# Ledger of designs, part 8: designed miniproteins, single chains, continued (2)

Each design is a single chain, and the fold is of that chain. pLDDT is the mean over its residues in the fold that is shown.

## One batch from the design tools (miniprotein)

Design m4244
Fold by ESMFold2-Fast:
Structure m4244 (fold): chain A 83 residues (1-83)
Amino acid sequence: MVDELRSELHLVSVRGQDAYLQAMGLALGDEEKRKKILELRDELTKLFGEAVDALNAGDVETARRLIERAREVIDEMLEVGKS
């Protein structure tokens, strides 16, 4: 379970980086959208750190919750870029 969640966290981290680059490209020339995307990236960075700490502590339920929240933030980041 912990190893599976570590793999999921790694995948979400890669997806987060891809989403950030895509959203920033779509928001080119829109300072308000870019500011929102940067705020969401900061939130993702904090969630990834907390998820790593939870996995290192063996707290799989907290890690799963944080990974799901990170997926939601990634979806919001892409929506901001596309809107």
Scores: mean pLDDT 86

Design m4245
Fold by ESMFold2-Fast:
Structure m4245 (fold): chain A 75 residues (1-75)
Amino acid sequence: FKLSEEEKKAILDFVDAYLAGLERFDEAARLRFLVELGDRFPEFYAKYAEELAAILLGSEDKADLRARLAAFIEG
């Protein structure tokens, strides 16, 4: 599975918008983000569900999550 540049940009733009609107980065916010990511990018989520869950739940803060997701998506 290979993401196009447009798909990578769309996913990261969604991530950036979600994190910008988020006052707290707690477990509930992480789980809600994971659900919304799956709803908006179902094929991407279906192929990488375990990796995405590990990244989201294992991230320390918004900056760490964004950096880890960018590295994962960009390869």
Scores: mean pLDDT 80

Design m4246
Fold by ESMFold2-Fast:
Structure m4246 (fold): chain A 84 residues (1-84)
Amino acid sequence: SKDDLIAQAKASIEKENKKFLGMLEKASEKDPQKAEALRQEFEELTKEFLEKMKTASIKELAILYTAWSIRYAGLMFEAELLVR
């Protein structure tokens, strides 16, 4: 069902959030200003996705999750570059 897909998406986001916060903790030791900027971008990206998925169709949900995943991967890559 759509509710099951939403629950799975939320679980995946929570798992990735833990990974990203761990990376940001390490990144903040190198560059606290850039780490904070990445945290804010991630928070805004995730809030936008969670709001949009409330009214999305199943097909739209797949597109939205793919877009979130691509943007998230970019933020994670930037955080990893700060850590090395």
Scores: mean pLDDT 85

Design m4247
Fold by ESMFold2-Fast:
Structure m4247 (fold): chain A 67 residues (1-67)
Amino acid sequence: MSVEEGLKAVGEKGRELAEEAEKKGASQEQIDAIENAGVRAAIAVAEGRMSVEEAIELLEKTFEEVV
């Protein structure tokens, strides 16, 4: 997988989780927290500090903590 493909996958996962949080009645602050976690995870993947799989796992964990 290219870095660009990995960044797209992380971004898509973050978007899915933010939309799911909204459907579950999460506040804007909770949705923003998920989106910000997605941005940070994407940066870590771009820097080579984190795999795409690890980034997705962290996003899912953030969703569970926030919602």
Scores: mean pLDDT 81

Design m4248
Fold by ESMFold2-Fast:
Structure m4248 (fold): chain A 65 residues (1-65)
Amino acid sequence: MEELRRKAAEQARQYAEGFAQKALAQGAESATVTQLSEDTFQTTFVHDGKEYTLVVRGEYFLVGM
């Protein structure tokens, strides 16, 4: 159980970081990844003077239906 949660948290981190890199590649002025909890990450980026925020949660990546 705990190992699956750790893997889900790692997948959430990788997704948030990948999204930040993609935003920068598409012309965002800045992109920052912030860890909000053990399994929750926030990607914030600025594009054309507007700030956008995406919250990525480890629960979205849990396997074991």
Scores: mean pLDDT 76

Design m4249
Fold by ESMFold2-Fast:
Parts: structure tokens; sequence; C-alpha cells
Structure m4249 (fold): chain A 90 residues (1-90)
């Protein structure tokens, strides 16, 4: 698989009013010729600590490793999540 792009967006959940940072990855599967998108939401809430955001990151990265995703893609996801957490801490 190839990573085509990464985007980070701020979204407000209409039901809770919670601000979310949505990390979207666009991937290309060379074997099938198909593009697909994966989205991860990080909650921007006064109740969510940096420690909890780091734990969410670790759980997601562990899930990706378990799914047999390549280390190169995992590294790219980690970099994107680190940028999203940094934005939430500003």
Amino acid sequence: MKLLGVSIRRVVDPETGQELLVVRLKLYDEKTGKEFEVEYGLINSPEVTREELEEMKEELLSSLRKSGVSQEIIDAVEEALDKAIEILEE
C-alpha cells in the first residue's frame, strides 16, 4: 500500500458540541488499484487530558500493527496523530 495524503480537520459533533480533530489518511492499494480513506477522531474536550490522547494514539497504532499494516504507514499515522495532539495542546 502507498500513502497518498494526510489531512487534519476540526469538526464539531452536532449532538454533544464537542470539537473533534479528524485525521484522514488516503491510501492506495497497488494490488487492487483502489483508493480508500481511513478517519480517526481525537476529542477536543476539557475532560480529555493529553495523557488520554496519547493513550488513544497508542491503542490505534497497536490496532494497525495487529491488522498487518506496514511499519512505514504506521510511522506516517503516528506523525499525523502527533501533529493533531500538538494542535489540541496549543
Scores: mean pLDDT 71

Design m4250
Fold by ESMFold2-Fast:
Structure m4250 (fold): chain A 62 residues (1-62)
Amino acid sequence: MPLFEWVTVPIPNNPGVNERLWRTKDGRVFRGYHLEGNNLTEVTPENASSLGSLEQALANNS
């Protein structure tokens, strides 16, 4: 069983651009890999707010 699932969500500041997010089975969400390797950045409630509608985007992307 996979520990991570990737989902695609739109970025509010970049029309037509999508961002890949990694969702763990525990329900935590991480941004994909950084330029310098496999560094994952956890999406906090503050980051989710900055993304606009992260929860709705994730639900609609299922």
Scores: mean pLDDT 52

Design m4251
Fold by ESMFold2-Fast:
Structure m4251 (fold): chain A 75 residues (1-75)
Amino acid sequence: SREELIKAIEEKDRERFIELVKKMVEEAELPEEVAKEIIEKYLPKLDTEDPRRLALEIEVDIGIALIERGVEESL
């Protein structure tokens, strides 16, 4: 999953990036609103940030959202 996200960022494939973020949020059982917030925050940075760093920041934001919602299942 991370490698696919990194490739989408490297290729600046906005459509694939959006699909992968939505999938990651769905797999984490988080609401679609979390995916929208991440997409809005990071989509403008596809041209300016290191792809590996950007992918890591997205994973961290998803992890924080999971903790904040108090989901019982381990990440």
Scores: mean pLDDT 79

Design m4252
Fold by ESMFold2-Fast:
Structure m4252 (fold): chain A 94 residues (1-94)
Amino acid sequence: APPLNEKERKEKLEEMKKKIKEELKELREYIKEKGLDKEELIAELEAAIAEHASGHPQAAEHGELLLRWLRGEISEDEFAEQLAQRQLDIEEER
């Protein structure tokens, strides 16, 4: 496929960021509603990343960003920006 122009790239990034933020909001509401312990979720996600990193590097990168967000190391805006940029880069390499 032809490469995206600057305008198309910016519009796609903005759309992806909005979708990611909505998914994070739903995840926060789910965690709160179910009374899930964040520390237990962090430990489980860390174990899953360690187990699957060699076979699923893209999933491991997503999991690491999610861990950073759960730990409060990055904002939702930073998470959405980094994930959207990574997803776009992967699509452009195809």
Scores: mean pLDDT 76

Design m4253
Fold by ESMFold2-Fast:
Structure m4253 (fold): chain A 123 residues (1-123)
Amino acid sequence: SRREEALRELELAIEHLERAKEHLKKALENPENMGEHLEKAREHLRRAATHLVRALSLAEDDPETSKELQRALEHVSKAIEHVDEAIEAYKQGNIKEAKEHAKKALEHVEKAIEHVRKAKEAL
């Protein structure tokens, strides 16, 4: 059913968001390999966004679920923006700035997970 497909897409989105969260934490703990972890976080965030867009399409007639998925997508978008800024700062040797952006990305990932879980509850 559309509901079962939406639930699968949301579960995949949560998995990718949790992997992005783990890589952001590793980037903050290990500055020497920060670039690799930031790039992996970016990949997982993009995959999460793809699954969330599919879930939003499947739940288009459910206003509460759609609202929570739109909020989750906004936070994923902000997380990607901050990861990109962190990668750029890291390439320039600005470790402090890279860490500040990675922390902001992590906060947005946590907010995205919260909204995805609310969307799943609304289904």
Scores: mean pLDDT 92

Design m4254
Fold by ESMFold2-Fast:
Structure m4254 (fold): chain A 60 residues (1-60)
Amino acid sequence: LSQKEIDALKTALQMLKDGASVQDVADYLEKQGLPGIARAVRSTSRDGAITALEQLITYG
């Protein structure tokens, strides 16, 4: 992942922590050019999305 993509993932994770819906966060990620990650987020629970984003940020 590029630095821009990592920054987008960090923003998405913060949006979830601030109470944004999974759908809003997925739409944000799609607009940032991360449609595969957006699809994965849409297909899981809120807790699943948080875990997945944390893993991607930490381990790439």
Scores: mean pLDDT 83

Design m4255
Fold by ESMFold2-Fast:
Structure m4255 (fold): chain A 76 residues (1-76)
Amino acid sequence: SPELRVKLEMEVGAIETALRALKVLGLYSPEEIRAIADRMLERLRKAAEEANVPQEELDRAIERIRAFTEELIAEL
């Protein structure tokens, strides 16, 4: 639904903001940032399953966060 898509977009934005904050602090290795991103993705997956988010939308959100994480790490 449009409402679920907006909520999913908000959650993705929150995760991206949190990961960017970790980079700004400069205290985390690439491996630590990946591990944190993986934990955030697992929480997102469980929340999306409970909310009955379409698998296609969830897969796109996961791919977006993974791509963002690798781009962020490449800039370290």
Scores: mean pLDDT 85

Design m4256
Fold by ESMFold2-Fast:
Structure m4256 (fold): chain A 72 residues (1-72)
Amino acid sequence: DAVEEARRRIERLEELIRRGGSLEELRRAVAELEDVPPSRWSEEKMEALVRELAAEGDALYARVLEQIERLR
């Protein structure tokens, strides 16, 4: 199920952020998210991820924001 797979990948990224994962781990998780179709993501989950990632203030987070916006 693509929806469950998307949920799993999003949860993994959220867990890495909350745990304080390394930049390498975040890059790997973001690469996995790029394979998930935008229509599979809930708007609430996307907003939560964007907020968390933006708070970190990393160039990787800007890339994730751009990916999410392009998924429209």
Scores: mean pLDDT 57

Design m4257
Fold by ESMFold2-Fast:
Structure m4257 (fold): chain A 69 residues (1-69)
Amino acid sequence: VDFSKLNAGELKAYLESQGAAFVEPETPLPEMSGEEYLQKAIEAVKKKDYATAAQYLAVLEKKYPELMK
């Protein structure tokens, strides 16, 4: 799977298939663009850190829901 070409919705579906829980982190993530959140989530998935990837996607979905389409 080429994670760098997935949109946020496709990446969320992949993480759901891996059993990741989409919960906002207790400490707010630094403010960044939707594309930056997506890139951070992809980097975490490449490291098999699905919990961190799910946190970035949860914030992305809340701030930039248009990217989940």
Scores: mean pLDDT 74

Design m4258
Fold by ESMFold2-Fast:
Structure m4258 (fold): chain A 91 residues (1-91)
Amino acid sequence: DELRRLLEVGAEVLRELALAGGLSEETAERGAEALVEALIAKLIEGDDEKANAILEENREAVEALLAAAKRAVAESPELRAEAERREEEAV
């Protein structure tokens, strides 16, 4: 239950980033939904075959979601600085 909620929140964050990265609302929603369903199947249900099937059927939407989210972070000075600040300090 708690893990499911965290996965749904994570997918919503990815969806918002993908929208900021220029992805259509329809594709972002489809990708985020597929990703969270696959993660629920894998991590909560323990069903790797089901998770892989969901990802395979929705591969384009999931890849588009992740690519758009990466673009949003790369093109946003605030989001990139935030990620770098949290992730690590300079060598």
Scores: mean pLDDT 76

Design m4259
Fold by ESMFold2-Fast:
Structure m4259 (fold): chain A 56 residues (1-56)
Amino acid sequence: IKVDEKVKEAIKILQGLFDLEVDGKLDKVAEQMLSLADVDRDGKIDDKDIEKLFKA
């Protein structure tokens, strides 16, 4: 699904930022973010929405 591709990009950015503080825990958060985004596809996927997912 297209959402998977976009969310993956957001996760990479999230990992880059948080990886500075947590190098292992973030892996779990990234996985959860992907799951949440896939379930919450009702929130209209877009570049702006991806930024919101990162901040959520």
Scores: mean pLDDT 53

Design m4260
Fold by ESMFold2-Fast:
Structure m4260 (fold): chain A 84 residues (1-84)
Amino acid sequence: AVERAREAVRRVEEMRKKAEEVDETLGKAMERALEGLRRMLEELERAEDPEERERLAEKVVGAAEAAIYNAEDLINEKLKKEKE
């Protein structure tokens, strides 16, 4: 549970770095999203009930996946326009 959530947050961090190289504004937006995800991850790490941990982990993973998908789409659109 916690490991999947940590991995998801790590993926958002990597995407933020790529976003910042392409669009500084997108990079800043991703950093704000990361702060929210890190807070949720801290709540998850403090939870002791296995079912609650699993629910929180799914919430973190879902939010992270959405952030990554949206960032990748925007980055790809910008790179496609600047190609050649």
Scores: mean pLDDT 77

Design m4261
Fold by ESMFold2-Fast:
Structure m4261 (fold): chain A 69 residues (1-69)
Amino acid sequence: MPPNPQLERLEEELGRLGLAYSATLEALVAAGYDGQSLLRMSRADVEAIPGLDAEAREILYRAIQAGRE
């Protein structure tokens, strides 16, 4: 699949926060999110992502907030 700059940026942010899980990115893609859709996610959207732990969801939400800048 073609690379998504925003999705790769999210992976970098997760890495910087100590949560560089490929499973997290796969769960986001499987749920139909891409780099642009990711930045529009609400708290409820993050909680709806299957296969993520509570801590992973919190870190993901923080990364999304940072990515909106």
Scores: mean pLDDT 65

Design m4262
Fold by ESMFold2-Fast:
Structure m4262 (fold): chain A 74 residues (1-74)
Amino acid sequence: GMKMAEEARKAAEEGHFGGAAALALGGYKQGNWEAARAAGFSEEEAKELLELDEAGKTREAIQRGSAIVRRRFG
């Protein structure tokens, strides 16, 4: 919902890049694209992170997502 998108944006703006990436991935898994967009992810980037998570590579997904958020908000 809107709250997850707001929390993702706030985390990204406050420099909590890993937290923003985790919120974005969690939102995308629930079909909430707005959380991914709020953290600065493109649709293609969010899909790549989801594919890593579904392959059991959640830590790698969050690390890659964190790097993307840092590039956009850092």
Scores: mean pLDDT 80

Design m4263
Fold by ESMFold2-Fast:
Structure m4263 (fold): chain A 87 residues (1-87)
Amino acid sequence: MEELILIQVEKADVEVVDEISEKYADKANENVRFAIVEVRSEEERKRAEEALKNGLEEVLKLLAEERYRRAKEITEEDREILEKILK
């Protein structure tokens, strides 16, 4: 239901997403990072895609907005807890 959007932020945070990283490799010359943002709705997905077309700065503004940042941090913490239980 929710869709994952690639966001170019900084290259230092990229490890598993090498294929997607190559998509923005041309912009790496400006010290850019790559991140994945989870989008909750189809409308938010379109806004994120438009921000991505307008440039990294607009995408960062979306991330700085409340909803994405909150959901992202919760997911990361849940992932760590899940991996701890799984192992």
Scores: mean pLDDT 45

Design m4264
Fold by ESMFold2-Fast:
Structure m4264 (fold): chain A 67 residues (1-67)
Amino acid sequence: LGAALVAAARAGDLAAVRALLRRMTAEDLDPNNPNSPVMRAIAVAANEEVARYLAEQARAPRDLATP
């Protein structure tokens, strides 16, 4: 899944990024790990929308919060 997230971010595919994030683990979304898929995806994001969305999910995943 990590390689797929990086590929989706590089392609600028926000819909694919959103779908992949729903299937990823907490380690894959760890902003303190420079080797995490989310940090690598931010570094290679093709456009601002994908980079911004990934940064929001890494720092404060409000859309993934349980009630």
Scores: mean pLDDT 71

Design m4265
Fold by ESMFold2-Fast:
Structure m4265 (fold): chain A 79 residues (1-79)
Amino acid sequence: SPQSQLIAQFQKDIDRLTQQVQNATTAEQATAVRNEIQTFTDEARRQMHQVNLPVKDYVALMMRMVGIDTEAWVKERRA
């Protein structure tokens, strides 16, 4: 289904962003990843609405995005 395809795509993108956050060692790198997360989150929210993603799947994906943004924010503040 379009919903299943979108979920699979977003899981891969979130895994990539998670790795980028984990690899960020400077404030500049953390800021760059945060900008990418913000752009991805805005586009993902639009696409999830377009395919009428079930609320449970929407919440799960958004919680993951908030989690990685928060981790990047902490790294940005530490270095």
Scores: mean pLDDT 84

Design m4266
Fold by ESMFold2-Fast:
Structure m4266 (fold): chain A 78 residues (1-78)
Amino acid sequence: SAEEIERLLREYEELLREMEEMIKNGELPSQEHVDRLLQIGRQIGQLAAQNKLTPEQLERLRRLEERGIEVADRVREL
């Protein structure tokens, strides 16, 4: 549903924000953070495969994916 997609996108965004803040403070995100990010990503991916995301939600997901790449790159530098 649209409500579920919005919830998942909000959870993904908040989790990325938490991970970004940890990295900014010189801390490594926990395995729990990584596992949750992968779980949410899989759920959103399934919904995208079912053509359930709007163009606006797809653009939001694209931006979140870009942030995820930046987080991964920064983790490698710590």
Scores: mean pLDDT 82

Design m4267
Fold by ESMFold2-Fast:
Structure m4267 (fold): chain A 83 residues (1-83)
Amino acid sequence: MEEERAELEKREQELAERLRELAERYGDEVAMEVLRLAAALARAALPEIEAAPEEEREEVELAAARRILEAMERAVEEAERRG
């Protein structure tokens, strides 16, 4: 479980670099749009995390984080299509 968390942290750092490049190419508004999507998905995931049994809570949190990262990656692709 801790190893999965470390892998997600590395992916977050890589995504941060991509978002910086996206902001430089297309403007800060596009990067902020991706971040707003991430925030909305995080809020939507809260009830699922809270409903999870304590022994599975960390696993559910990691699954939600992975889903959010995937959605941000798709949003970056969509921004490229618009730009």
Scores: mean pLDDT 76

Design m4268
Fold by ESMFold2-Fast:
Structure m4268 (fold): chain A 80 residues (1-80)
Amino acid sequence: SAAAEEEKKRELLLQQAEQARQLAKQLKDKAPVLSEMLEKLADKYEEAAKTGDTQAASDEFMAYFKEHEDELLKEFEALQ
């Protein structure tokens, strides 16, 4: 059962990565900074699926998100 749970966890991470990449493609022309953030998120989910280390990937992504917060706010204003 433990092995089956780990495999399901990996599958969910890969599914989340795919969803993030799909959304990034849709937003590429309208919100390029948001699109780049979603691509980074997908990369982190794929990395977590390979290593099993979700904490390190999460910490790195959160630091990146905080660094680019102002750019995201500008994109939100532009999308009005």
Scores: mean pLDDT 78

Design m4269
Fold by ESMFold2-Fast:
Structure m4269 (fold): chain A 128 residues (1-128)
Amino acid sequence: EEDIKEFEKLIEEQKKLLLETVRYHLNLAKKDNFSEESILRLEFLVYAGLLELKNAVIDFLKEKGYSEEDIKKAESDITKLVNEAAKKLMEIIWEFKETGNIDEALKRIEEVVDELSKKILEIVKKYM
């Protein structure tokens, strides 16, 4: 139970950092009139944030002394979820380029990240 609460706090902090970074770069892309460079940077940073979330989860499992076999299985399952979330987030970014609506884009990104976080927690609970 204490490990679950610690893990939930880790996920919440990673989510907060990702959303703050995304909001900043959504604003920059809009100010830069949706240039190819600004959109590519936004796409890169979103993907990097998802990889950072995955790495933070794997590092948590390692620090808690989970087996190498269980960590490899969890990483494989989490990687599939991250790849699916990345596809959805890219679609939201492309729609944002057309609408320029930062609040709507951020809300939809938060919904995707919340669902990803929930699915990651379900995977990790199998090993706790």
Scores: mean pLDDT 85

Design m4270
Fold by ESMFold2-Fast:
Structure m4270 (fold): chain A 93 residues (1-93)
Amino acid sequence: MVELKLDDIVLDKPQDKITVTGTFSAPAEQVTDVVLLAEKGGELTPVTVSTEVHGNTITVTADVPSTEVDKYVLAVSTASEPVQTAEAKVVMK
């Protein structure tokens, strides 16, 4: 079973564009779908993203203001696994 983990997003100032980086426990096979959700106060909003997969790493870039987000939820589907989800907190340094 492939396990997805995300790095927390550490910012020194507010950003209008964020990058979420995730790592799979094994090299990702065919990634079939990627969804990024922004959460604030328990409300999840889907965001438009650009995705790049290389080896066991996935990088997702979103044009979303960091000031309006408490955490991101990344959902990734592959050919061999159902939807895998992981969370990344937005933290200010």
Scores: mean pLDDT 73

Design m4271
Fold by ESMFold2-Fast:
Structure m4271 (fold): chain A 94 residues (1-94)
Amino acid sequence: SHHREEVIAEIRREIERFIAELRADPRVSEAQQSELETLLRLLLHEMEVHHLSAEQAIANVEALRAHVLATNDNPALQARVTALADRIIAIIRA
């Protein structure tokens, strides 16, 4: 639907902004930046290709957040990922 395309476009804009901010943050290593960029692009690709339900899309976002929090002790990265996940979920629920 047109609404689905608009939702995905808004999520893409949030992810691209996040990646740009992440690349500019000296508190986050290049390895952490590269890994998270790969995971976020995969998340976006899944939403675009597989026509996920809102519940499936939210579950994927929460799984990404949980993975990053479990595999990383960088508080700056944890805060950024938490904020991004909350924003994406809000977009999906709108």
Scores: mean pLDDT 86

Design m4272
Fold by ESMFold2-Fast:
Structure m4272 (fold): chain A 71 residues (1-71)
Amino acid sequence: EDEALVEEARRAVDEMNRGLKESPEQAKKAAQRALEVVDRGAQRPPDMSPEFGEALARAVEAYEEALKALE
């Protein structure tokens, strides 16, 4: 399940990078999806490995930077 969340975040990052070249609107949708994945992870009990949390945080940081660039 941890791998599924990380993979979803990675996919969203990849889609966001493609969307930035095509449409800022699509990039925002991908960023929002990644934030939803992080929010869902935050609702779970703290039994996840530190490595998993770090990987997820890195993906979110990339999305936050992209959102700032669009704003």
Scores: mean pLDDT 62

Design m4273
Fold by ESMFold2-Fast:
Structure m4273 (fold): chain A 79 residues (1-79)
Amino acid sequence: RLAELVRRGLLLQREGYEAVQAGAPQAEIEAIEEEIRRVAEELARAAGLPPTPEAGDAAARAYAEAHPEEVAAIIEELK
């Protein structure tokens, strides 16, 4: 469902940030970026949009606008 995909995307963004801060190898950073891209494509498909990262980002934004309290709660859980 869209909420789980948004949560997964936020977790991967945090994982990517932490990897960069820790000086992880470039290959690990690239692998996380690829996973973020795949989650965006899944978000797009779940929203009935073309399976592109741009459409996935649009779907995530639309979800956040429709469910701001839910997205805020997810962000707080990830801190």
Scores: mean pLDDT 78

Design m4274
Fold by ESMFold2-Fast:
Structure m4274 (fold): chain A 83 residues (1-83)
Amino acid sequence: SGEAALRAFRVVRETAEEASRAGWTGDEAAEAVRRAVLERVPGVASAEATARPIGPDEALVTTRVTLEDGTVVEVEVRIRVRR
């Protein structure tokens, strides 16, 4: 549903931004995002998150959320990371 998709987007962005402020590694941020989506978004069938380095202290967190109705939501967030 549109509500679940919007909630997935918000949870991904908020969690990635929290990880960025906390100075986590990219992998820690990706795992936190994946867990937050599975825990907080109703109607999620699966969630995958991966962090890719894009600079010396930056990563791109790519999250793919599949809802129970087959809807796929992909969210990319740039975060500051600890080396």
Scores: mean pLDDT 85

Design m4275
Fold by ESMFold2-Fast:
Structure m4275 (fold): chain A 70 residues (1-70)
Amino acid sequence: MSLREKLLKFARELIEKFSKELGLSKKEQDELIKELEERMRKENVKTEGEVSHLFLELEEEYVKKRKEKE
């Protein structure tokens, strides 16, 4: 497995766990995965720590948006 494939797998696992905890639909999960993968491509990430950082930013944005709709 290439480094990029390993990091993409890690990113997907983070989103799957987050989606399960919040009860997100498959469509919402797929959209979050796509967004995180696009952010990873732009930043040319090389470590799981960098992926985790991008995921945390996306998680914070999503949680804030969800709370504002409540």
Scores: mean pLDDT 80

Design m4276
Fold by ESMFold2-Fast:
Order: structure tokens, then sequence, then C-alpha cells
Structure m4276 (fold): chain A 96 residues (1-96)
């Protein structure tokens, strides 16, 4: 579910950010595309993840490596809908 978590919402946020819209406006646009994202992440986290996708694409490994600077292994596993073992394979030095 998190691998497919609101690809439409993330794509909408990415497009809005690329068009120069504010983080707040981009979040609103994404949420309107798929309000169910709010069951998993905040509007601020939606924008943050969209910015990470802009930098790394839907490269799950790339996103995990970027997220390791500010998120726990459990949070990364939750957001990407991957196992903790998979997070550790991408990030062997992460504390779990």
Amino acid sequence: DKVNLSKEAFDAVIEALKQGKSDEEAAKIGIEKNPKVLDYITPEELVKRAKDIIENGYDVEGYAKKAAKFASAETIAFLLDISLETVKKYLPEIDI
C-alpha cells in the first residue's frame, strides 16, 4: 500500500512544486487527489516525500538512504511499505 501510497497524490504535489507553487498549496493539491494519504502521513510529510521523489525518483533504495538522515528505520519501512530487513539491506549502518 505505501509503495503505491498515493502515487497520484505524490505526482500532483511534484507537479505543483515544479510549477513553483508553495509547499502548502502543493500539499492541498495532492490531498485533493487522494485524501487517504492523511491516514499515513501529515501534509508536511507529503511535501517532504514529494521533494525526495523529485531528487531520487521512485527509487525505493535512494529514498531510504535520503530518509535515514531524519527518520528511524521503522518510519522508513512504514513509509515505503518494505520490511525492516529490506531497510537494513539498503542502510546496513542504520540503528534498528
Scores: mean pLDDT 69

Design m4277
Fold by ESMFold2-Fast:
Parts: sequence; structure tokens; C-alpha cells
Structure m4277 (fold): chain A 84 residues (1-84)
Amino acid sequence: SEELVEEIVELVRRILERNPQLSPETVEEFVRALREDLTYLVDSKDAELMRLARESLLALLRANPEATPEELARLEELLDELVA
């Protein structure tokens, strides 16, 4: 759903905004692309593509040292709901 996509985007934005190596402009560019990509994936209804996108996004955010275990767990929950 659109609401679920926006909740994922907001969580990712908050994680990336805490990374001192990322400019506000870079964060905004990334989350804009993410919103477009997640919307496309939902519209595609391709279960395999959705699964791969979920795994890729989780891996990327897990590599971010500013991400907390609680935020990563919440992101996984939201992505699991998105691909269900």
C-alpha cells in the first residue's frame, strides 16, 4: 500500500539522516528514488523481484553503522508486509 511504502521511506530517511558521511541532499535523492522503486515493485506484483528488493534494501541498511537493531527489525517487518 501507499501508506506502507511511505512508512518504509520515513524509517530509511531517519536512519540515513544520522549518518554524518551523508549530506541532506544525498539522503533526499536516495529516499525519492526508493519511493519510486518501491511503488514500481508493488505495482509489478512480481514476488521474486519484491523478495530480491527486500533482501537488497535490508543488506544496505544493515551496513549503515547508524542503524539500530530495533530499526532494522522494524524495517524487516514492514518489508515482509509489503511483499506478502
Scores: mean pLDDT 85

Design m4278
Fold by ESMFold2-Fast:
Structure m4278 (fold): chain A 110 residues (1-110)
Amino acid sequence: SILSDEEKQALRDIGLSEEEIELLEKALEYRLTYNQPLPESLDRERVRRAVKLAIRNSSLLSGFILNGVLSVAGEIMSLEELEELLREAEAAGDEKTATGVRSVIERRKK
């Protein structure tokens, strides 16, 4: 499993279902292990919800997992959603997450 038992428990505690955690883990495996785009069979709406909650609770995640979550966000989220997450991170003083989201936005615009 790409997620530790502790990270899976943290994701449950912030409100992800077991199905959402399994989908997030599968998405992270494609990005971090295979360096491949997400398959069309993946429930992108469920993954998008899980990714938003994970980014908003980034302090509970390792830097490696946060980078994977940001990579998934870059593939499935609109620019408007990414810009909202950037504003939220900047307002919270979360410079690590803000820098990560900003990098995703810049890659999307190229």
Scores: mean pLDDT 83

